Designed miniproteins, single chains, continued (3). Designs and how they scored, part 23

Each design is a single chain, and the fold is of that chain. pLDDT is the mean over its residues in the fold that is shown.

## One batch from the design tools (miniprotein)

Design m8821
Fold by ESMFold2-Fast:
Structure m8821 (fold): chain A 58 residues (1-58)
Amino acid sequence: GLSAEERERLIRETAERVLALSLAGRFEEAKALLQEAVERYGLDPEEIEREAVRLATA
C-alpha cells in the first residue's frame, strides 16, 4: 500500500505530467497516464485533475 506521503507525491507528479502532455497537445497520452495512475495506484482522478488545475492557475 501507499503511504500518505507517497500518495500525495504521485498525485502531484501525475498532475504535472498530465498538464505538460495536455499543453503539448498530447491529449491521448494525458488520458492514458491519468487512467494508469487511477488503475495502478488507486488514485482519485478528481484529486489529480484538481491538482492539475491548481498548477495551471498558479
Scores: mean pLDDT 84

Design m8822
Fold by ESMFold2-Fast:
Structure m8822 (fold): chain A 73 residues (1-73)
Amino acid sequence: SPRLERIKELVYRALRMLGKDISREEVFSLSGKELAELVEELMRERGLSQAQLGEVMGVSQATVSRMLRYLKS
């Protein structure tokens, strides 16, 4: 899905900005559900709100919320 690929690119860039040692290939191999789990685990580990993750990703908190909802569907 083009939308899933765009979300994977945003997540990969955020992971790199947060100092995570993860490859683009690893992120792009994940399903939507697995990607949502990775993002939510990262948020728990780093103590990040959806608003703070949005700042890292260059998007609004509402966009992060909609993205996670899409990934879980």
Scores: mean pLDDT 87

Design m8823
Fold by ESMFold2-Fast:
Structure m8823 (fold): chain A 93 residues (1-93)
Amino acid sequence: MEKAKELLEEGKEYFEKGKYEEAEKKYEEAIKILQKLVEEGDESARPLLAEAYKNLGKLYKSKGDYEKAKEYYDKALELEIEDGLALIKRALE
């Protein structure tokens, strides 16, 4: 978890500096760690995975790859919708 958070912060710093290739690598490494955690049942990794997908979507949009940007934004939205529905069900017993 902490390693993935660190990678996301590093990726964001590279993105802000316009170093898109370096940012992409950091986001991809974070996504691999977070996907593994989610597959292993760590639900706390899901919000971070959604954030990583949104960051990668922003990166591809900045590179002019709108198709990949849409793909990653859609993946983030799917996770956020699922988590929102789970919270509603939890609150309702």
Scores: mean pLDDT 79

Design m8824
Fold by ESMFold2-Fast:
Structure m8824 (fold): chain A 85 residues (1-85)
Amino acid sequence: SAEAEILAKPITREDLEAALAFVEAALANPEDEEGLAAMEAALSEGAKVALVIASRPAFEAALNADLSDRELLEIVAESLRKMLE
C-alpha cells in the first residue's frame, strides 16, 4: 500500500536533523510564515516521513488534553530528538 511504502522509506540522520530544524524554527518564530513555508518546501521525503512519525505522540496527547500549537510542536521536537538518540 502507499502508506506502507511511505513508512518503509529509509530515514537518514540528515532527514531527522532537517525535520527537527524545521520544528525548532516554527517554535522560535511561528509568525515567520514565508521562512517556514520555504523550509517546509525544502524538506526531503525522509524528513516529511520523520515529521509524520514524530507527530503521532502529539496527536495522541491532544486527544487527552486541550494543547496549544506550541505544546504540540514541543512534543514533535522531543519525539524527533528521541529518534536521533
Scores: mean pLDDT 79

Design m8825
Fold by ESMFold2-Fast:
Structure m8825 (fold): chain A 80 residues (1-80)
Amino acid sequence: MSKEDEKVSLAAKILGDALQRLRELAKEKGWSQEEFNAWALRLSREIQDVLDANKDKSLEEFKKALEETVRRWMEEFERE
């Protein structure tokens, strides 16, 4: 795969894992599907921003940035 394809694949995996965790938290909080979808969309956009910001970075640097971004988002979500 190209370097870009590897980053996209990694982002998709991390997003999938994060969305699964987000869904469980939303269930615990009694959130509506609309509320969950709004947060899921925001997370997806944030991950896209990380991908764009790290276009010229190594896969390892990108992975670290992406994992940190997801951690911050999960903390934010848990506060709501």
Scores: mean pLDDT 78

Design m8826
Fold by ESMFold2-Fast:
Structure m8826 (fold): chain A 56 residues (1-56)
Amino acid sequence: GAEELRKWAEELRRRAEELREEAKKEPDPLEAQLLEGVAALLEGMAAWLEKKAEEL
């Protein structure tokens, strides 16, 4: 149901935060940029899931 989608979205946002913290510690600028990019994609997926939960 909608609650499961919201919980999944929250987990994706948590994972994105962890990736951004890893990006700060990454000495390779290309790898750091990739980590931040993946974090942004996870945040986008979380927003989409939250929107879908509102429609249920």
Scores: mean pLDDT 86

Design m8827
Fold by ESMFold2-Fast:
Structure m8827 (fold): chain A 102 residues (1-102)
Amino acid sequence: SALRAAADRSGEGGGRRQAEELKRRLEELTERLRRAVEAGDLEEARRLAEEALATVAATDALAAAFREAGYSEEVLAAADEARRAAEEARRVAEEALAWVEE
């Protein structure tokens, strides 16, 4: 995959940075999505939920690529933290989409 190729080329430092960036993005999307739901903005909530789920999929793919490439425990730990943020983002996004769909 493109994500696996990118992880292989960036090396351990780049992999850790990518995982940390995904974690930050997921946390930001989760907070923005919660605010959109609180505001009753159905269109923004749907858009943010879809973006969050896409970012979750990218995070899962990146974590799998790091494991397959044999990255260090430090990079795998950063990917694990990103995956925990992705788990929360997935839960909030699925809840928001259920709310939008009624």
Scores: mean pLDDT 82

Design m8828
Fold by ESMFold2-Fast:
Structure m8828 (fold): chain A 80 residues (1-80)
Amino acid sequence: GAEELAKKAIEAARKAIEAALAGDLEAAEAALAEARAAIAKLRELLKENPDDKKAKELLLEAEEELGLAEIALAVARRTA
């Protein structure tokens, strides 16, 4: 369900941040792609139930972690 997709997205985004900080750009990009895929599935679930407050909160948390991962990767690419 939505909680499983959000957890997967957040875990993947955090994995991307760790890889980016370690300078592993390939691992960071792979993890970021996993996070984006999970968020896309979560957005589709919300399309079926747009009033699900808990799912909206989980999506926001997942999108926040994704944003941090994208910033971390961008910084790693510019510093490398």
Scores: mean pLDDT 84

Design m8829
Fold by ESMFold2-Fast:
Structure m8829 (fold): chain A 77 residues (1-77)
Amino acid sequence: MREEAERLLEEAERLLERAEALLRAGRYEEALRLAREALRLAMEALRLAPKELILRAIGLALRAIGLIFQAELELAK
């Protein structure tokens, strides 16, 4: 389960990096879609995570939530 959780966290981190780049480029709908997918992966990783990876999974989930909130605010303008 550790290896599966680590793979999910790595994918979530890559999606967050792409979402952040899209947000900076003004591509808010694409950034929102990637951030939501990253949140889903981080939450799945949290479900599978051993104790050592729980804080990392929580950190990525919070980062995804922040990005979702920011993208939604930009889309509401």
Scores: mean pLDDT 85

Design m8830
Fold by ESMFold2-Fast:
Structure m8830 (fold): chain A 66 residues (1-66)
Amino acid sequence: MELQAEVARIASETVEALETEPVEKAREITYEKARELGEKLGLSEEESERLAEAVFESAETQVRIS
């Protein structure tokens, strides 16, 4: 599975969550999905959390500038 495609999917789902849910819930959803992806890829907990933060920040920026 292409990592970039999976990350893009989580980012898209985060954007949707930011539009439909409170920010704190959208953040929780993003972190959960990023942890699941990280486990599939054999990433460490630290790497998975870093991925979650990057995806959430990217999605937040996308919503803010759209």
Scores: mean pLDDT 78

Design m8831
Fold by ESMFold2-Fast:
Structure m8831 (fold): chain A 67 residues (1-67)
Amino acid sequence: SARERAVLAFRERDTDRDGRLSVDEAREVLEAAGVRVSRATLRAYDTDRDGRLSGAELGALMKSLGL
């Protein structure tokens, strides 16, 4: 499923295991799931405004896309 692909891609990109990805890495996770989103959309889900997305923030975005 798209969600399973996103989970695997997140783990591959989260090499430091800090639970966070850059906006570009988060976009690559979604692209691996077959979903393309703009950087602006990803930044809208960056609730702490540090230029990185947590698993929870990315999960909320995926849920909004029906994943």
Scores: mean pLDDT 74

Design m8832
Fold by ESMFold2-Fast:
Formats: sequence, structure tokens, C-alpha cells
Structure m8832 (fold): chain A 68 residues (1-68)
Amino acid sequence: GPAEDLAAAEEFLRSIPEIEVSREGEDTLVARTTLSVEELIGVVLRLIGDFPEVEVSVEGNTITVRAK
């Protein structure tokens, strides 16, 4: 469900050294990255593919993940 996908997405993002993850309430993760554009696209595609119950948005080098 959305909560399980959000928790799994948090674990995935925290496994990447170039990503700082903060939790914003119960339903939202904010990931600040130092990744290149190509690396960032790879992370976003994996999030969309592996965690279908979360919504992913990108602004610059920041990824926001929200439970549906």
C-alpha cells in the first residue's frame, strides 16, 4: 500500500550517498541531491517503476515523494 511503498522508497533513497532525505509529515519525503541530471533521471525512473503507490515530483535537484 502507499505507506509500505513510501517506507521502501525512503530506504532506497537513504542508501544513496549523494541524497539527503528528510521526512515532511507522515506522507512526504524530500530528497535533496548532488546527483547529475542523468543520475537524477535514473533515480526518478526507479522510484516510479518500483514504488507505484507513491507520487514523485522533481524540482531542480530535489525529489519529492508523496504517498498516494
Scores: mean pLDDT 84

Design m8833
Fold by ESMFold2-Fast:
Structure m8833 (fold): chain A 76 residues (1-76)
Amino acid sequence: MEAELEAARARLEEWVARGLLSPEEAEALLLARKAELLLRAGDVEGAVEAAAEALRLAGYSEEEIEAGKAAVRAAG
């Protein structure tokens, strides 16, 4: 997980440096990747929290964030 998150961060930092992503978009994508890795590891609640933060940074409403949290719990 840590090595996978470091690789994802390095790739996202490169895309930010190339003007393909904003720093905020890169952070949201990194949190989404963290949620995916936590869900695969069986940490459903950790995945829910990471997904909720990713959605908040991406500008989703609290109602949409709650729906996203429920979807992640259902996937675990």
Scores: mean pLDDT 80

Design m8834
Fold by ESMFold2-Fast:
Structure m8834 (fold): chain A 95 residues (1-95)
Amino acid sequence: MPTFYRADGTPLSPEAAELEIRASLLRAQVAIFRILADRHPEVAELAREAAERIQRLVDEAEKALEAGDLEKARELLEEAERLAREATKELDERL
């Protein structure tokens, strides 16, 4: 059976692999919000605040994943995903 590993060589369970994928998608969303902040002065503060808050939650989730605390990582990623949805809706309403 294929074994999945993080870049640092840490073996991944299927649940840990799911959470790593979710964290990667959230990092992409943070990058998008930073681009929006640079390109659209009217939403710059909102987009930067959302990017910083989501990045903090993703960083904490990565620490939880490294510690093997999958429950904590899931909770942090769910919170980050909720903030990303709220920020996206508010950005759409202002643009």
Scores: mean pLDDT 81

Design m8836
Fold by ESMFold2-Fast:
Structure m8836 (fold): chain A 58 residues (1-58)
Amino acid sequence: MSDEEIFEELKELAIKLGLPEEEAEKLARGAMQLVPSLGVENAKQMAEKEAKEAVKEK
C-alpha cells in the first residue's frame, strides 16, 4: 500500500467512527507516524482506539 492509500483509509475510519473531517485528518497523520514502528495494522488499531475515545469524550 502507498502512504496515500494508508492515510486515506485511516482518515475514512476516523470519519466513520464519528470524528469531524479536520480531526480525522489530524488523527490519520498521527497514525501514519506510527506505521514505520508498529506497521499498518497496529497503526489502524491505535487510530480506531483514539477515534473512539475522542468521540466518547466530546
Scores: mean pLDDT 77

Design m8837
Fold by ESMFold2-Fast:
Structure m8837 (fold): chain A 80 residues (1-80)
Amino acid sequence: SVEDEIESLLKEIEELAEKLAEAIKNKDYEKAFEYADKIHEKAEEILKLAEKNNLDTEPIEKRIKEIEDEAQKRIEEIQD
């Protein structure tokens, strides 16, 4: 289903967010920017997919924000 596809793409964003945090921890800013760009591209793909299927994007945007907030928390814990 479309919902299963969206959930799969959200999982990919979660994995990219973990890689982003690790790249920042290692001060590999080139890789960090690459992962950030991929997260942005995947987020846009999800939102376009939702719009094409007349799904409410607000819950999806909230889920993406929660993933980003969790990644930010991990980055802050690493840099303390």
Scores: mean pLDDT 80

Design m8838
Fold by ESMFold2-Fast:
Structure m8838 (fold): chain A 64 residues (1-64)
Amino acid sequence: MGLPSDEELTLTFGLMYVGLGNTLASRGRYELAAEAYREAARLFERAGDLEAAEEARRKAEEVE
């Protein structure tokens, strides 16, 4: 068992922020949800997952 790579950790944090954004949006916390999705997009871009980053940005726009 080895430690996750920096890319794997960054993707995991991105997914965590998407989940946080979904939870906040479901509770009507739309500005915080948008912020969580933007942070997820930033993390996905850092990991090189440009499609996940674009999807996260789109989610941020949809909750505003």
Scores: mean pLDDT 81

Design m8839
Fold by ESMFold2-Fast:
Parts: C-alpha cells; structure tokens; sequence
Structure m8839 (fold): chain A 82 residues (1-82)
C-alpha cells in the first residue's frame, strides 16, 4: 500500500538523518525533520512522498552518507505517489 511504501521511505530517511547528526550536521537534520513533520500534518500521501524525495536528494549531497539508503528512500517514496 502507499502507507507501507511511505513507512519504508521514512525509515531510510531517518537512518540517514541519524548519520548526519553523528557527523555534526544537526541543523540540516533538524530542517529536514521539520519539513517532513509539516508534510505529515497535511495527511496528504503525495505531499509526504514529495518531501521524502526532497529529503533524500539533500541527503545524497552529503559526503559519507550511505547512497544505497538514499536510493531506497527515493524508490519507496516514488512508489507511494502511484
């Protein structure tokens, strides 16, 4: 289901955000978490999926973040939009 795909994408994004915090990139992690929380407040699956994709794209630009987790997050978020 779309909800199951969003949950998978969210797990990969959260794991990547934890990596950012360990690297001292706390402000970036907090900004991403705030946007995801705001999207979640809308209850709109498509808006949540779009923000998860944006989060994963920002995470992909950070050196040392696991790119496989970023790719899986984008994959599951795109599946949730369909």
Amino acid sequence: SAIDHLQEAAIYVRESLAELRKKGLTELAEKIEERLAKAGETGDVKKVAEELIKAAEELSKVEGVDQKKVEEAIKYAELAKK
Scores: mean pLDDT 86

Design m8840
Fold by ESMFold2-Fast:
Structure m8840 (fold): chain A 56 residues (1-56)
Amino acid sequence: GPAELEALQKELEDLLVRLVLQGKVEEARSLATQAKAHANDKEKLEELIAQAKSLL
């Protein structure tokens, strides 16, 4: 539901901030662009979270 999507978006945002702090700015931008395109897609947000975690 909406609360679950919001939680996934917040988790991804936290991971993207960590990537930026590590100097992985282009990777973070790519993931952020995909997240905006798929904001209501739970499966895609979970995939992007996994990708962000793999880059940390």
Scores: mean pLDDT 86

Design m8841
Fold by ESMFold2-Fast:
Structure m8841 (fold): chain A 91 residues (1-91)
Amino acid sequence: VDEALRATSEALVELMKTDPEARELAQKATDYASSGDGIGANKAALELMKLAASRIPDPELRQAVLKLIDEAMKKMDETGKPVSPAEVAAA
């Protein structure tokens, strides 16, 4: 868990420096949050995390993180409430 979170965090930092798509997703998350669209903000944040996770060099760790993000997206779609991958991992 700690390794997965660390690898995702490191990938996200590099992604934000180099990838305009990552910056667009971060901006969309902020715009949705500012408009009161918590679901839109959460979805944009999960897409950004998914993009970061796809850059994890360890394929087993990458797949594990992607599964947590996909489960969070699914729970959000089912419940109509924001869900984080950390909440999925803690269940």
Scores: mean pLDDT 77

Design m8842
Fold by ESMFold2-Fast:
Structure m8842 (fold): chain A 55 residues (1-55)
Amino acid sequence: MEEKTIELTGPLEENLKKAKELIEKYMEEGWAPKDLKIEKLSEKTYKVTVTFVKE
């Protein structure tokens, strides 16, 4: 089983939109989203971490 983590930093709405697009594209390649973590870094900046798994 393979695992891959992607981190996106920036405005929350833009990062969530990019995360959704990445999830869809990675699912087409056989990756499954396992976890999504959101961390607030500042008033306008968030870190979104998406973890994928592939068998």
Scores: mean pLDDT 80

Design m8843
Fold by ESMFold2-Fast:
Structure m8843 (fold): chain A 62 residues (1-62)
Amino acid sequence: GMAARRAAARAAARELLSRNEPRAAVDYLRGQGFSDAEIRELLRELGLSEEEAEAVLAFGRL
């Protein structure tokens, strides 16, 4: 279901962020079919601020 898909994507993004690979996290999520708005929400669920999530989306870095 959608909840399981988002949970799996969030776990993968968390792993990439823990490796200091924010560009890879965004590229992975886009490849999974998430919109930029959905990616921003997922990054915020991982503990990023709104400003940090926007920076990762725009520049691929924190």
Scores: mean pLDDT 82

Design m8844
Fold by ESMFold2-Fast:
Structure m8844 (fold): chain A 88 residues (1-88)
Amino acid sequence: SEGERLREEAERLLEEARRALEEGDGVQAMKLLSEAAIYVSDLIALGDLESARELLERLEELFEELKRAGFFPDGKPTLIEHLRKQLA
C-alpha cells in the first residue's frame, strides 16, 4: 500500500541518518532527518496516524541526539514542531 511505502522510506531515512551521525556526518544526518519528516507529514495526510506517531517519536529522539552533538543550534525545525501538534 502507499502507507507501507511511505513508512518504509521514512524508516530507511531514519536508519541512514543514525548511521551518518555515528560516522560523524552531522550535516548528512540533518538532511536525512528533514527528508524523513516529509514522509511523516505524508503519512498524516494519508490518515496513517499510528505509523506517523511511531516515526515522529524516533525522529524526535534522533533530533535530540543531533542537538546534543551540537547540530540544530537554532532549535527544533518548524516542520517537526508542526508534526507534533498535528499528532497531539
Scores: mean pLDDT 84

Design m8845
Fold by ESMFold2-Fast:
Structure m8845 (fold): chain A 71 residues (1-71)
Amino acid sequence: SLIEKAEELLKKGEEAFKQGNYEEAKKLYKEALELAMQALKVETDRNNLLRAIALALRSIGGLIDIELAQK
């Protein structure tokens, strides 16, 4: 599903961030955010909508963390 794929990409982005690979982390967070946003448009289940919202927020948080780390 879009949600499961977004969760996988977010985890890979978090791993890249921890390793200091900010370019890779940024790409992964952007891709995770895009999939989470797509899930919000097609999901009808309340729990899946909440999961997609959480994934979008976490991905945005990762992008903010990268900006702060890069100055």
Scores: mean pLDDT 86

Design m8846
Fold by ESMFold2-Fast:
Structure m8846 (fold): chain A 73 residues (1-73)
Amino acid sequence: MVRGSILAPSKEVAEQIKKILEEAGVEVLDIREVAPGLYQVDFRYEVRDGELTPAARKAVLKAGKLYLDATEG
C-alpha cells in the first residue's frame, strides 16, 4: 500500500480530485488547507505485483491533469 498527496488550487478542485480517486477505488484520507487557497488531498492506494492497478494509475494521472487544468487554464 502506497500513500501520496495531490495539491489543489481550491477546495472545489480538491473535492473533484477526491471524487476521481474514490471512483477508481483509491482511499482519500484527508483534505487540508496547507497554505491560503492551497489544499492537499492525501490518499492511499494498493499495488499488485509492484505496480499500480490500472484504475488507480488512471485516477492519479487524471487528478494531476485536473490540478494543471485548474491552475493553467
Scores: mean pLDDT 71

Design m8847
Fold by ESMFold2-Fast:
Structure m8847 (fold): chain A 57 residues (1-57)
Amino acid sequence: TPEVTEGLALMTIGVIKSAKEVEMKDVEKMAETLRKSGVSEELVKELIEVAEKKKKE
């Protein structure tokens, strides 16, 4: 269901925010999986942006 999938995306974003560092390869795979699962493009982009911000930290 879309609501459950969006919730999973938000949880994933939270995990990335909590992590000290993140590999962009893994984030790209997560984004692809979420997109295929019907997550909104807006949330997928947010996930990638959060990961890029963490990489700069």
Scores: mean pLDDT 73

Design m8849
Fold by ESMFold2-Fast:
Structure m8849 (fold): chain A 66 residues (1-66)
Amino acid sequence: SLVEKTIEGAREFAGLFLSEEEAEEIEKELRKVADKLLKQGYSEEEVARAVEEKAFELLSRKLSER
């Protein structure tokens, strides 16, 4: 699915900058967000966008905390 590909891509990208543990934490948070929005009836395209935005926020936060 588009959502699954977006989560996988975000985890792979995060792994270039972060530890395996940190990248796994980001993946778990993105899956939580995706599951919540899908249950609320948002489309796959809307959920993929929200996942991308959340991934950027989480990655930016992790990099600034170093």
Scores: mean pLDDT 81

Design m8850
Fold by ESMFold2-Fast:
Structure m8850 (fold): chain A 58 residues (1-58)
Amino acid sequence: MREREQREVEELIREVRRLSEEIARTGRPLTPEQTARADEIARRMAPISERLELERSR
């Protein structure tokens, strides 16, 4: 993969992992801003989600 694609994937994964860690660490629901960020990640991940889907299938 190109560095550009790797950087985008890395950034999105980083944000997803951060949200997961925050939820696990705090034990409480995140702020509305964190929820909005999750939605934004989904939108940005739309073109990449197909690749992730293939990885999960394998």
Scores: mean pLDDT 67

Design m8851
Fold by ESMFold2-Fast:
Structure m8851 (fold): chain A 56 residues (1-56)
Amino acid sequence: SMREALIEEIAEELRRAKTAEEFTGVVLRSLGDLLDRGFTLEEAGEIIREAIERAK
């Protein structure tokens, strides 16, 4: 699904982040991109939380 593909893409970017600053940058950019795609703040937050969990 589109949601699953977005979660994996964000998770891969989070895995590449090596500092707290880089990690925060990925989260903020991903949030903006999801909102631009028409997701609500709640939906975007859920996608990012799932991506963070998958990145571990």
Scores: mean pLDDT 88

Design m8852
Fold by ESMFold2-Fast:
Structure m8852 (fold): chain A 142 residues (1-142)
Amino acid sequence: MSYSLEELIALLDDEDPAVRFAAIKKLTERLIKEYDEDVMERLIDLLSDEDPGVREAAFRAITEILIKRPREDLIERLIDLLSDEDPEVRLMALEALQELYKNNELSEEQVERLREKAEELLSDEDPNVREAARNLLKLLES
């Protein structure tokens, strides 16, 4: 017995972070088989979730889906998240883009934009963001 897509989406709003986490895992499997733009945008919103385990699950889900089904519009959205006001969101976007780069899922234009953003992030207020940006630039030079 499988949950419907509508039921899984409703579980993303559950008060229990363990329920939201489980819904992300099931939605990831669904999105790999049948891509849904609205569900993917909902997963991106969960990068700002109050629970750190839910944020990490959303980050991993987005990365896995984009490796299986690269989407220009969603990669651009991840690049835009590098300018997010929350340093944790910026860090997660950097890590997702690093994984996409390692899997050859980024265009030459996206790699150039990512390089420019990573150079800006070397001056970021958050030390973890600065370290991730430094590591990304080193990767882009190899």
Scores: mean pLDDT 81

Design m8853
Fold by ESMFold2-Fast:
Structure m8853 (fold): chain A 66 residues (1-66)
Amino acid sequence: MTEEEAIKELMEKFGLSEEEARRLLRAAITLLKEFDEETAIRFLQKFAGLSEEEARLVVELAKTLL
């Protein structure tokens, strides 16, 4: 999966703008480089206001780009 494909999927599923989707994906990639997957999910829920299901999806998309 390309970064552009991941951004488009986030826009379609969450109703985000392209810029919002890009920032969210970038944040998830950064978190996964420093922390485990469970910690990244919790960070996204707390700071991005995502549900557990939404945060898990973002993390799965970010993992395809690592």
Scores: mean pLDDT 82

Design m8854
Fold by ESMFold2-Fast:
Structure m8854 (fold): chain A 119 residues (1-119)
Amino acid sequence: SLTLTESGGGTFAEGSSVTLSSKITGDVEGVELLAWYRERPGEPMQLLASISGDGSKKYYAKEVEGRATISYDKAKSTLYLNLNNLKKEDTATYYSVAFAIIDGVPRLVFGQGVQLTVT
């Protein structure tokens, strides 16, 4: 009943910037936390950034702190990750994740993933 649809991936130059987006549809009122994870080749999934459903609390992983910005446009139900000064190590599949309470049940919902390649 909740779906996350990512966009904004592709191939980008080292040193450039990208904005990844995730459109959230369905039971958006139950959303408590939104996050961006990535999976680099040969590595486990890593939490990069999170934002509370009301936008008041944010977290950034140390590896991207100072060059990542997470934001949530509640009116558009769209989550964003802006990543500046891209490095080749940013090449990964990026997943948006929602923690939501739907019909009184806690749920984690993942998007399909969007590929970012840095050359």
Scores: mean pLDDT 89

Design m8855
Fold by ESMFold2-Fast:
Structure m8855 (fold): chain A 74 residues (1-74)
Amino acid sequence: MELAEKYEKEGEEAEKKGDYVKAAEYYALAGRIYASAGDNKRAAELYLKAADLLEPVDPKKAAELREAAKSIGG
């Protein structure tokens, strides 16, 4: 899953730069690719990471990502 790994790295770089909204977008994109590939555990981890970064700026979207993680990861 080269594309999912690329989005994960883009998310890490955005997070290092303090662009938490962009970081969360990349982590959510990577999570969707892993979920589509059946890697639900990794997808859930990425959705939770995206939700954690979004909570102070968009708590509604963060809650949606947490529900997505719960429905696919456990």
Scores: mean pLDDT 82

Design m8856
Fold by ESMFold2-Fast:
Structure m8856 (fold): chain A 71 residues (1-71)
Amino acid sequence: LQELYQALKEAIAAGDRERALALAIELARALPETASLPEEVRELAARAFVAAAFGDEEEAARLAAEALELA
């Protein structure tokens, strides 16, 4: 889990959005705190996080709203 988080930070710093997205989704699936949430909600939350990290605020807000609607 810590290794996934470190890899995610490195991908964001490198500007590798595709790698960051894959790692964020994997982290969301692995987090015990989110185990009660449907996989679809966790994936949308991960996508929203990556969009926000890369400055795409409109996409982040849209994905976060979709995640909340399904939760």
Scores: mean pLDDT 76

Design m8857
Fold by ESMFold2-Fast:
Structure m8857 (fold): chain A 79 residues (1-79)
Amino acid sequence: MLEEAKELVKKATELAIEAARALAAGDRERAEELAREAEELARKAVELAGKVSEEAKEEAVKEVLEAVAEAARALEEAL
């Protein structure tokens, strides 16, 4: 279960960064689709981690926030 939550965070991070790059390249439709998938996976990861332990939930939230910061930075640098 915890391993699944961590894998979901990693996939959400990859999708979020790809969404930012797609948006920077002018593909807004693809960027929105990828961002939506990233949000869904991140939400599931935090929920699953929370069912395991408070520490796991805190770690998942931190990883999601780091992913969001990376995606935002990629977007800003491309603007």
Scores: mean pLDDT 76

